# Designed miniproteins, single chains, continued (2): the designs that were tried, part 86

Each design is a single chain, and the fold is of that chain. pLDDT is the mean over its residues in the fold that is shown.

## One batch from the design tools (miniprotein)

Design m6977
Fold by ESMFold2-Fast:
Structure m6977 (fold): chain A 83 residues (1-83)
Amino acid sequence: MSFSESSTLEKALQTVDRAVQAALAEGRTAVSVELKTEEDARKVAEHARQLAAEAGMRVYVHITGTTVNALFLSPAEVAALEA
């Protein structure tokens, strides 16, 4: 097979980890990653939701085919939007 599943998934998970840290520093961060399968896209989306929950952040995750789009909002950004 001509594709590398584990490398693409691992890179995507690391990208999400960095996006969470960026959102905590900047207030918000949007990230888009393309995976090799819809199953891997769902794994990345779930990882994003878990990290956001652990950090007390709001996340909006949208999956289009094999592409995961996530918007992370820090607790401070969420509070500002709800004020």
Scores: mean pLDDT 78

Design m6978
Fold by ESMFold2-Fast:
Structure m6978 (fold): chain A 86 residues (1-86)
Amino acid sequence: REEIIEHLQKVRGLPREVIEEALRYADELIKRAEEYAKQGKFDEVIELAREAIKRFTDAPYIAVATALRLVGILVDAEIEKRKAEK
């Protein structure tokens, strides 16, 4: 957490408060994605990840760390879906 905040402050010049709010939003999305995944609703996890990517297009100041975590959820959801089909 602190390492990500320091990186984004130095590389992106974002205020700490903005980074912490973005990370809190990321945590909420991750929690929602994990809940959907536990229910076997991988399509919903994929849609959450797509919505998050769209938000980075609309609000590019949102933390890069958030995008990386959400991309990870999308990838994991697609892998799980493929495994379930085989």
Scores: mean pLDDT 64

Design m6979
Fold by ESMFold2-Fast:
Structure m6979 (fold): chain A 66 residues (1-66)
Amino acid sequence: SMPKIHVYVILPEDKNLSEEEAKKLLERLRELGERLVAATGAAVVVTLIMNVDGKKVEEVIEVVPP
């Protein structure tokens, strides 16, 4: 199996995002993952834990080398 770099981004429990803010954050984290893949040649898994409109959400972004 391909080696993976794991990055965990955990927002404070009292930080609530809107759906729009959450979408923008996910886009920025995907960009970060792509940059890490380009720099290392390894696959990158970003796990984001956040609150969106009062609900706890866990999102996983996986970026693989081309």
Scores: mean pLDDT 87

Design m6980
Fold by ESMFold2-Fast:
Parts: C-alpha cells; structure tokens; sequence
Structure m6980 (fold): chain A 76 residues (1-76)
C-alpha cells in the first residue's frame, strides 16, 4: 500500500516538473495539460499499477519529444 502511494506521488512529482519545463519551453497551456494527464496516470497507478505506469510512460515520452523538438528549433 505505501509503495503504491509512493509510486503515485512520484508520478505526480514527475508530471509537475515536466509540466514546469513544458511551460517554459512551449507554453503554460501545454505544461498544465501534461500535469493533468500525469495526475490521471497517478490515480490509475493506484488502481492498476501496470496500466498507470504504461500511461505515464506514454505521456512522458510525448512530453520529452515535444521539449526536444522545441529546444532544437530554438537553437537553430
């Protein structure tokens, strides 16, 4: 039980940090979207850790790709 709560909290924290980075690089709307999606993934993780983790991985992968593209375009 505590490990599941810790995992869910870690996903929320990860979403908050990624949301902050997306807000700085892309914009506040995208940052808020990622935060909300990761909050939903954290709640899913509490009920179904496998599905919650899979959803979190998808969200984080998309966010990292968008940040990478935005940073690359800004550097050019």
Amino acid sequence: MKEIEEGAEALRELGRRMGDEMSKVIGPEKGEEVRRRMLEAAELFRKDPEKGLEEAERIMGEAMREIGEARRKKAE
Scores: mean pLDDT 81

Design m6981
Fold by ESMFold2-Fast:
Structure m6981 (fold): chain A 84 residues (1-84)
Amino acid sequence: KEVLEKIEKIEELVEKLKNTPDKEEAEKLNKEGLKLMEEVREEVGEEEMKEISERVRKEGSSKRDDDEELQKIQFEILREYAEK
């Protein structure tokens, strides 16, 4: 539950970042998102994070040049692992 809540918060921050024209606000959102992502990585663990990375690579191979699509795939897989 805690990991899932952090993932949802990161997704919200990414959406806000996309719609924020202000550099100062964007920096705050990015910093908060990076901190939460680090916490998610620690809670999920290295083995699961390796599995997530492999799945993102396989599912995202055709979207390699689309950072937004790769990010979406990453969050979908992270959410799946957080529900375990």
Scores: mean pLDDT 74

Design m6982
Fold by ESMFold2-Fast:
Structure m6982 (fold): chain A 59 residues (1-59)
Amino acid sequence: MDERLKESIETSELVAPVLRRKIEELGARAGQGVPGVGNGKTLEEVRKDVEKAREELEK
């Protein structure tokens, strides 16, 4: 088992509750903001927001 992988998992567990809430909020907003087809675009926006949230949490 990789030490780096274990550290990432541990960090994820510590940040998981906060990240989960942010992801859930972003998901809810995206779902209500853009109704209909175009999941690709909606998913891209959510993914970018999640990446930003992750960076902020790491800092």
Scores: mean pLDDT 57

Design m6983
Fold by ESMFold2-Fast:
Structure m6983 (fold): chain A 82 residues (1-82)
Amino acid sequence: MKELLEKAYTLPKIFEEAIKKFEELYKKTGNKEYLEAAKKIQELKNKVGQIVSNNASFEEQKKAIEEALKELEELEEKLKKL
């Protein structure tokens, strides 16, 4: 339980940092894929926030957090190839 609460507390900062990073890369390169990535991360942040605020079960919150982190990692790996 403590690990999930720590992840939930730090997740908004992780997403915010990723959004800022990709927005800066878009500003430097002009590549729209970085802008699209920033938008996707914002959507993931909103989705996780909705699940947490909706009094979802512990298992549902954990699954949503794990899926969001996996999506973020996949997106970062894709952008490394650019």
Scores: mean pLDDT 76

Design m6984
Fold by ESMFold2-Fast:
Structure m6984 (fold): chain A 112 residues (1-112)
Amino acid sequence: MKLELGASGEAAFQILDIIEDIRARLVAAGAPADLEVSYRREGDRVVITLVLRLAEEAKPIVIETLRERLPSAEPEVAKILEEIIEALEAGVDEIVLTLTVPLAELEARAAA
C-alpha cells in the first residue's frame, strides 16, 4: 500500500527538512528503509519526488519524528504529517511526496 501527498513553497521546504531529519535518524538506528529522491526542472520551479519505503521496524522512528515536529508545524504541514502518521499506523509501507519549490530559493539554500 502507498500514500501519495504533495506540497509547494514554504510547506515543501519544511517537509524537506523533516525528511532529512527522518533520514538521519533511520541511518543512525540502522533501520531498514529506502529513500529514493528525483528532481525535475519545470521552468523556474523544481519538482522533487521523494519515495520512502519502510520496513515495520523503521515505522516507529518515522512516526515519533513526525509527532515531535507536529506541535511546531504550520497548519498545512501539520495536516500532511498527521496523514502520514495515520497511514503508517494503518499498515502503509510506501510514502510518495511530490514537493514543488522555486529553483532560485532551492539554489540559495544549497549555497548556504
Scores: mean pLDDT 84

Design m6985
Fold by ESMFold2-Fast:
Structure m6985 (fold): chain A 56 residues (1-56)
Amino acid sequence: SAAATAAPPPQLPDDLSPVEVAEGLLGINPENARRLLEARPDLPPAARALLEKALE
């Protein structure tokens, strides 16, 4: 898809699965998981549960 009408809307990366992104963050630093959870409350429930579990 290509549209040069306006700035692209903010969305999750379509190239990576939200689960894969969450797993990558957990491998690096749980603080990143907390930041992502705060910044993206619209995450799918599976990804949210994974991030919340990492913070426990």
Scores: mean pLDDT 61

Design m6986
Fold by ESMFold2-Fast:
Structure m6986 (fold): chain A 81 residues (1-81)
Amino acid sequence: GPGTVTITRTLTYKGKTGTVTYSVTGDPTPTLSTQMVEAPGLDLKADSLHISGATTPPVVSVTAADANANAAIQAIEGEAA
């Protein structure tokens, strides 16, 4: 059945750490794994999420705990556009 998995991770952006929380909802409850990836052009080191086990498209939300994490999320979103 449907379920949510929450994971809290540390990133590094422009030489400073930031904390992010990911919530992933899927049906059945998804399995998460993380791989640290670097984007030198953004001065960013952050987790890439691998989501498995859900048969419906998973819904991902991300929450920044601090200003540096928020800035990193905005940089990632800008590159994905």
Scores: mean pLDDT 78

Design m6987
Fold by ESMFold2-Fast:
Structure m6987 (fold): chain A 87 residues (1-87)
Amino acid sequence: VLERLAELDERAARLAREAIETGSLELAEEARRVFEELAALVRENLDELAERLAREYGLSPEEVRALIERGIADAEAMLEELIKKVK
């Protein structure tokens, strides 16, 4: 799961960067689709990820879930602004 999450994160970031550099709406929309896949995979594995990260960083699983959901919301907002900018 973590390896797949890292792959999707890297791909979304690369596509977003290329969209900014080229002004490509197609690349910006593909970055959003890749991120949607990433967010879905995170949500499917949220309990396992929250428990693992809580152990690793000395946080509660509740705190980690809140941080993950906030991170997803922030990234979704940034991608929507990117798409608006390249339109």
Scores: mean pLDDT 78

Design m6988
Fold by ESMFold2-Fast:
Structure m6988 (fold): chain A 67 residues (1-67)
Amino acid sequence: SELEKLDKEEQEKLKEELRKKAEEHFYVATEDEDQEKREKARKESDELGEKLEKFPELAKEINKERL
C-alpha cells in the first residue's frame, strides 16, 4: 500500500496532520457562521479527502483514534 512506502516516523507525522485537519474541518465547516472560514475548511477538506483516498489505511486508523 502507499502507506507502507513511508517509514514509521513519516506515517505517524502524516496521521497526526490528517487527524488534526479532519477535526478542524468537521467543526469549522459545519458549525462556524463565518462563510469565509467554512470555505477555507471545505478546501482543506478536499485536500484531506485526496490524501485519505491515497492512504485508506490511514483513514481507518484516524477514525479509530478520533477519541
Scores: mean pLDDT 66

Design m6989
Fold by ESMFold2-Fast:
Structure m6989 (fold): chain A 73 residues (1-73)
Amino acid sequence: MPLSEEEAKEIEELERRALEAAVAGDRAAVDRYLAEMRKLVESLPEEARPAGEAIVANTEALADALLADRERH
């Protein structure tokens, strides 16, 4: 995959924080971390962007599922 170790680590840290915020029911924090992940992906070399976009999409889907579960309970 065309992501560097540093790029992957930075994206994974934001993913972790977004998921922690989702578990806590903090929708505003989830949106903030997802926005930071998207900005990071936009700054990546063209070759690395598809891998970064896949991580963002997966994180968004999982965070949305966690937030929806909190809303029902």
Scores: mean pLDDT 79

Design m6990
Fold by ESMFold2-Fast:
Structure m6990 (fold): chain A 88 residues (1-88)
Amino acid sequence: MKEEIEKLAEEMLDILYEAAEKSDFDGQVELTLLAMQLVTALSVKDPKEAARLIAEVARRGADLAEKHGFTEVSERLRKIAEEAEKLL
């Protein structure tokens, strides 16, 4: 489970950085705050709580990406959330 959580987090960070690079200033701020929430989730020692927090951050990131017109990024983040939810 720890390795799976770390892989999902790494994939999500890459997706968030790609979205931020293409976003305006407001989108960059929102995506950076999501990346900080992801780092906090990784600090949790309980793998199930970490997976739950990653799913929540990924769902929120997907909504923000869709709001900014990044449909592919939104879809990728929803898949991360689904994978994290499978670990619960």
Scores: mean pLDDT 76

Design m6991
Fold by ESMFold2-Fast:
Structure m6991 (fold): chain A 70 residues (1-70)
Amino acid sequence: SMEEIDAFTEELNRLVKEASEIAEQLAKERGLDPEEARKAAVYYAFLYAGSDLTPEEIAELAIEEVERER
């Protein structure tokens, strides 16, 4: 059980890192705020941790949120 929790934590940390980096890059390419995109990506990574969503899909959700706020 503890080993399963540790594995999930490692997966979550990787998802947060990868999704936030992708979201920052997409934001820069689209003329959006890269810092706000990173924050949104972290939020969605936590929300969808353990789902079938990829870091790229989570980054796209983050970008959609930042675009909506403008």
Scores: mean pLDDT 84

Design m6992
Fold by ESMFold2-Fast:
Structure m6992 (fold): chain A 116 residues (1-116)
Amino acid sequence: EAKELEEILKEAERLLKEGLENKNDEALRLVTDSLIDLLYHRIDELPPELALRAIELLLRLLESEHPVVKETILERKDKLLAALEKALRSEDPAIREAARRALEALERLLEEEVEE
């Protein structure tokens, strides 16, 4: 399982790089979906190092402000919120800090969808 989880994260890193560098909307959608599903379903199975990497990749996507990433996150917001709330309860302080930063970025994204 650890080897499979590491391969999933390597593919996520590849898709993120391709999506951001080449403005590949399909790659950005796929990596966003994959990371949210990984964190929602398998966060308890992830070694701390891989959990931290997954949350940091998700934070980079949240900070990208890319339209397709925003749309995918909004469609998956309930799963993402549940996953990040679980990460906030981690015994690892680095994971808790990364989860806090991701929640702050998510809250900003959700506020931007509401006209002031």
Scores: mean pLDDT 81

Design m6993
Fold by ESMFold2-Fast:
Structure m6993 (fold): chain A 70 residues (1-70)
Amino acid sequence: SLEDEILERVVKKVKEYMEKNPSASAEEVLSFLGEEVGRLTTEAKLSDEEASRILQRALAELGKIVAERE
């Protein structure tokens, strides 16, 4: 689905950001995650509900790794 494709792209880009910025704080990583979700969902003209779901799913997948930076 388009939602799954965007989720995969978001997760991949956030992981690449973390790899390139190993000293980035959880706040910085979450800011980047929010920007990527917003950019891709706006580009795809998704609803606020669909965008929120993608954000929640990305946080579920990345949350432990992000939390370890705080």
Scores: mean pLDDT 83

Design m6994
Fold by ESMFold2-Fast:
Structure m6994 (fold): chain A 62 residues (1-62)
Amino acid sequence: SEEIDKQIDQLDQEIAELEQEIEEESQKAIPNKDRIAELRKELVDKSVQSLKLAVEKVLSEK
């Protein structure tokens, strides 16, 4: 559970950083749409991983 907690915390931090990067890029005078698309894909992937770990943690707590 300690290891799962650390993995969730790390993913949550990475998700927050990706959200900030997407926001910053989107607010530029000339946004890089390809970069935004790639960042959104990474955000979705990490969000799915975080949710999967959260479910695993709940189920493992008895």
Scores: mean pLDDT 83

Design m6995
Fold by ESMFold2-Fast:
Structure m6995 (fold): chain A 72 residues (1-72)
Amino acid sequence: DDDDKKKREEAIKEAEERGKKSMDYMLKLFAKHKGWSSSKESQKEALKEFLASHPTEEDFGLAVRELLEKEK
């Protein structure tokens, strides 16, 4: 039980760290391709509006895929 619990805790921490890095990566990707301002304030506003227009994970995922395709 302790070994399983420790493995789960490590997996959760790794997933959280990857989630944060993924979010930062996506934010930079959007800023690059959407021409968002370099200011964090403007980027937060743009992200808020984007999330409001893409409320589902599916819609958001499709938008991210389009940006990744542009990167080649």
Scores: mean pLDDT 67

Design m6996
Fold by ESMFold2-Fast:
Structure m6996 (fold): chain A 80 residues (1-80)
Amino acid sequence: MAAIEELRRYLRDLGASDEHIEEAVKVLEENPGQLKIEDLQRILDRAVAEGDIPPLTDSQIVGLALLVVGAEVEANLKAP
């Protein structure tokens, strides 16, 4: 749960709406170990286009990628 919570905080710090945060988290929870960083990047690109968040810096993209990998590892290790 820690990696998912860190992802939520990171997205909130970027200014993402609760709706977009829950969409990203739901995709991770429903597809543990299946979500690729490219899928999350598409969700973020849409949020930027809609004006929810500003364009991300390279450092912010790297930080997000690490959080997504951590969440996927956590989900895979705790899978039944």
Scores: mean pLDDT 68

Design m6997
Fold by ESMFold2-Fast:
Structure m6997 (fold): chain A 123 residues (1-123)
Amino acid sequence: MLSEEEFKREALKLVDLLESYFKTSEEALKRLLGEENVELLKEQIEAARKAIEEGDREGLREALRNIALLLTLYELRLGVPKETIVKRWRNLLLPVDPEFAEEIAELLESLDIDGLEEEIASL
């Protein structure tokens, strides 16, 4: 388990990486997710930063879960294999929260495109 300082440092690195990926992929994200889901993704990245600032680990988990759902739908629509996406999310989350990394990997493995669309529509 990470110290509070180590947790905040690793969590900020992850959110910075996700924000960078969003900015470099924005045009493709708009084409494949639509503008409404791109705005939702941006809101979830901002929510993750706020949760880190406030020390809200559950709020951070919720924001990261929502980002993972949105980006997984995007990458599946790009034709990226599910196995590759699940492995990537496990590896991204492992330095921040190992238990949550496995929870997200299991969630993403269980959802097809229709299931992802239903989960996202509930956000």
Scores: mean pLDDT 87

Design m6998
Fold by ESMFold2-Fast:
Structure m6998 (fold): chain A 91 residues (1-91)
Amino acid sequence: MLAEEAAELAKKLLEQGKTEEVVKILEETAKRLEEAELLSAARAFFKAAELARKGKFEEAVEALKKGLQEAEDNGHTDLVEETLARLKEVA
């Protein structure tokens, strides 16, 4: 599933020290989710970014999974695919 793949890749990148690049992607996606009025999903992405900055990678990944799943459930699979594509560019 796209959400699972994106979350797993984000975890790998965070463990490799690419924290600022991952955080930037999560915060930019969160802003787009806010523009789409998906406030709950946006908050999950912002929380994931905050947890990632604090080095709480497992908690960050869980918050990200919740945000990605909520975006998919609300018809924004395009934002999930774009998030995954941007994470692949960092890898």
Scores: mean pLDDT 85

Design m6999
Fold by ESMFold2-Fast:
Structure m6999 (fold): chain A 62 residues (1-62)
Amino acid sequence: SELRKQGEQYRKQGEEALAQGNYLEAARYYSQAHKLYSQVPGSEKEAEEALRKAQEASNLAG
């Protein structure tokens, strides 16, 4: 699925941003990954993890 591939790409970008301390960018990327995974049947766990990571990054950003 194209949506799943895009979700995975945003997840990786979020992970990279988080590692660099760019918390706002990480939250944005993980939020986008969550939205994309939520549209893909069978990606419920990935969607949930992305949402959790988005919330975590947003909290770290203040």
Scores: mean pLDDT 88

Design m7000
Fold by ESMFold2-Fast:
Structure m7000 (fold): chain A 90 residues (1-90)
Amino acid sequence: SVDDILEEARKLAEEAKKKIKELAETESPEEARKKIEELIEEFKKEVDALYDKLEAANASPEDLKEFSEIVKEFIEFAEDILSELRKEIE
């Protein structure tokens, strides 16, 4: 269902945020930056697949908006962490 796909997107974002925090805390700034950039690329591929599932499920414009907000929130979170790591490297 559309609700199940949106819940999958939220869980994917939460797990990715948790992993990003762990990488930033446990790895060197340079290594954390590299791994976080790779994780963001993987996240984008996964959300593209979920978006295709939403369209196949005839998701409403409101559902697609909610999905876009989940993705945007994750990207903003990840870019904030990357920005701080870049300051530590330079």
Scores: mean pLDDT 85

Design m7001
Fold by ESMFold2-Fast:
Structure m7001 (fold): chain A 61 residues (1-61)
Amino acid sequence: SPQQQRLRQEADDVLDRFGAAHPEVDPDTMAALRDELHTVADTDPAEAQARIDSLRAALEG
């Protein structure tokens, strides 16, 4: 759906920003987080949005 595509794009954006802010996080861990968030976006869009919003809040301080 358009919402699922949007959530995957937002997930990629927020995780790219998170990875840049936290270079200490292993790249394999970041890849696993991205895969998990994409799966959640496909199965539970509301939960995916909540996780994306939480990650954004962590980046904003």
Scores: mean pLDDT 84

Design m7002
Fold by ESMFold2-Fast:
Structure m7002 (fold): chain A 83 residues (1-83)
Amino acid sequence: GMEEAEKLVEQAEEAAKLYKEYKEITDKTDDRKAALKYTGAAIEAIGSALGVSILGRQGKASEEQVKKAMEAAEEAGIKVEPL
C-alpha cells in the first residue's frame, strides 16, 4: 500500500518545519557551535524522513552519504543550506 509513502510525506513535512526553525535560529545565532548543532540535527531529521541514516551508528556519515541525502531532500522539496 501507500503507507510508506504517507509516512515519508509526514516525516518530510516535519523535517521541513524543523529545517525552517533551525534556519531561523541559525540566522539569529552568533555562536557557530550552536549553528553547527542545528544544521546537523536538520540533516539527520531530513535523512531520517527519507529513510537514510546520515549520522548512523558510526557517529558520522560519509561526505557522499550526506550529499546524496541532501540531493534527495532537495528533490522532495526540502532544502538544506551549508553553514
Scores: mean pLDDT 54

Design m7003
Fold by ESMFold2-Fast:
Structure m7003 (fold): chain A 76 residues (1-76)
Amino acid sequence: MSIAEQMLQAAAEASRRVAAALAAGDLDGAIEALEALRATLEELRTRASPEELPAIDAGLAAVDAEIAALRAAKAA
């Protein structure tokens, strides 16, 4: 399985878990799912070629933004 394939599978699984958690009103569960995705993307980054890094870095930035938004919603 390529880095791109692993990234897509991890993102799809995380999206399913986040959607389920949010439907249940579980902000903590949604954050945990995104933190798990972030850890997977960081692991993939250690094995990525220079050509793969921009996609992984974009994914990490998107995940970090979503975590920040959910944490802000929880704090309000």
Scores: mean pLDDT 86

Design m7004
Fold by ESMFold2-Fast:
Structure m7004 (fold): chain A 68 residues (1-68)
Amino acid sequence: SMEDRMKQNLDGLEELAADLHARSTDEAAKAAIDAQLARIRELVANRAPMEEILAEMERFFALVRQMA
């Protein structure tokens, strides 16, 4: 289901954020990743359009690439 897919996606993003927190000393980058994850969670909780959720997830992955 879409709900199951969204849960799997969010679980994956949260695990990725936790891994980056453990490996990085860049506090500004950690704050940015946390803020973006919080934005995605807010959009999901508010049942925002899928296109908006996907756009914010793409921004999350762009931040991840910058930290790697």
Scores: mean pLDDT 83

Design m7005
Fold by ESMFold2-Fast:
Structure m7005 (fold): chain A 57 residues (1-57)
Amino acid sequence: SSLEKAQTLLEMLKQNAPTSKYVDFALSNGVPKDAIDKAVAESKNKADLVTNLFNLL
């Protein structure tokens, strides 16, 4: 569910996970690599990355 995906991303943020872990999570949930790469490039920090990736999930 979208709630479970949000909870996973927030837990990653809390644990200060590396960018690669967010990328792997998004890929495992069917987000295309090009969209993930754009989200990473447009993110200023990890909280922004969580927001941008959640919009793709």
Scores: mean pLDDT 87

Design m7006
Fold by ESMFold2-Fast:
Structure m7006 (fold): chain A 92 residues (1-92)
Amino acid sequence: HMEEQRRKLAELAREALEKARKVYQDNKGKSPVEAATAAAREIGKLLRKAAEYVPEFADEIRDWRRRVMLAAAADFEKGLKLLEEFIEKLES
């Protein structure tokens, strides 16, 4: 049932976003690059888990994970905005 699965995915993606923000804040005292790297690893890890928990959206999650990780590699803030956009689309 797509509506229920989409809602579950949105919740998991929001958890990934919140965890990444916390990891970034906890590490920003070292360097922005180190903080971004740690947070990006956390996003990648949590989105992989999300694909396992919501297999009906696995291909979509994999595509969004790649886009978010590529964006974050160039500009971490843009990566977070892209993840927020993904969550918003799931919640609409």
Scores: mean pLDDT 75

Design m7007
Fold by ESMFold2-Fast:
Structure m7007 (fold): chain A 64 residues (1-64)
Amino acid sequence: TLPLLSTLPRAEQEARLASLDAVLGFLRDQLAAAQRAGDTEQAATLQRVIDSVEAARRLLREAL
């Protein structure tokens, strides 16, 4: 499959990190809702927050 296509389902993340990842799950849900509503500015803001959290998590995980 094309590596550019997202294969990381939100539900899988929520199932693995239900307690710790609640905020990320909520943000992704809000992003999906904003995209469906056509709220491009809200979607962009949520995407930036999600990107920052994911980047920070990967850096911390790599340090371990």
Scores: mean pLDDT 65

Design m7008
Fold by ESMFold2-Fast:
Structure m7008 (fold): chain A 128 residues (1-128)
Amino acid sequence: MSVEEIRELRRRDEAAFYAEVVAELLLRIREDPKLLKEFEELLEEYKKTGYIEFSEFKKTELYKLLLEVLERYGLTSLADLAEVLGLLILLESGLPVEEQAGRIADALGWSLEAARALVLRVRRLTGE
């Protein structure tokens, strides 16, 4: 699917749109040892504290990757960055699909069905 086709998904199927964006980010993170290390450190910090120190996060190569990918898909606001970062953290939490879906639905104000569809689509796009 092209970048233009994925951008059009945002209007028609928001869960599918975010699944494509997040799946690309997860695959790029997993292929780069430095990005993977920065992401694992971010996940561990969030697991301990429940928040991310954004001023420190801005210094990482992971932040630069997020900006690059998000700008390509028209996600240019700080709110868009926070939403995608939250999705990345929840999807790599190691929680069962239903618990991930529940937390995503609560965080984004989505239906449980839409959140579940996002989780399942990301798993399929990333090879499970």
Scores: mean pLDDT 84

Design m7009
Fold by ESMFold2-Fast:
Structure m7009 (fold): chain A 96 residues (1-96)
Amino acid sequence: GIEAAEITSADQAELKAKMMEIIKLFKEDEEKAVKLLEEFLKEQVEKRAKKLLEEGKVSEEEAKELKEEALKKIPELVKEFVENREEALEAVKASE
């Protein structure tokens, strides 16, 4: 899957910072937080698909299919995140 792309330490720090920003925003503006989370997840899908292409692990056609499959899962991931946002915040804090 697209998640097989290697994640760097810098990517992990950026992911953590963005997730903390989104979680904080849920307290002030839930609709805006949901939109930012969706946009962030879409950007991560595109970044990972591009990396798999650049590493020669997939063809352009396979990368497109993996991207489309991952994009279809975003609404469900957003719903799970909204339902479990307090647990997600605790998990991020525990990783410090």
Scores: mean pLDDT 72

Design m7010
Fold by ESMFold2-Fast:
Structure m7010 (fold): chain A 95 residues (1-95)
Amino acid sequence: SEIEKLREELLEKIGEIGGEKVQEFFEKILSTDSNMKAFYTTLESVLKETKDMIVPAMMLHGALKREVGVQLTNEQAFKIVETLLEWGKKFKELL
């Protein structure tokens, strides 16, 4: 499906930025259409409340450190959030 193709592209891009363990973390979170919709609903809510990318990037950094043991740079965290938002626009047309 078109959604599966876009999901694979997103996961590959996340892996390029943060590495294999970060990609695996997002594979689990984005595993189904329902999970992707829930994730993007939460991300959009946080962005609307905070009106910037700083809080989402900090939340991502904290989650990856706790759940996966990966310590991202701030630049990597921002790039992942930007990538999620860019693909999120494409998913919004399909979900």
Scores: mean pLDDT 81

Design m7011
Fold by ESMFold2-Fast:
Structure m7011 (fold): chain A 101 residues (1-101)
Amino acid sequence: GSMEEKVRELARRVVATIMGAAADAVSGTPEQRQANLDRAVKAAVEAIKQLPTKEEAELFLRYVREGLDRAIEQAPPEMQAALREARDAVIKAGEKVLKEM
């Protein structure tokens, strides 16, 4: 596939990881919730660092944001808060990495 298709597929996999972390966080202790949030952020940051160009990293972060926004819209109310927290943390960390590229 094209570069864009590869970036989109990577973003889909990372969004799925973030959604899983958010689901695990819903019934977790505060320590488990923090660990799940850290896992979501780590997955996104490691994915950005694997991309060879800033343009691909920006495209990846855009697809992750779009995927998480759709997930939040479709999620049950109890999961929406965890997904919003994960989205905000991931986007903040991703934007920081982009500024350092």
Scores: mean pLDDT 84

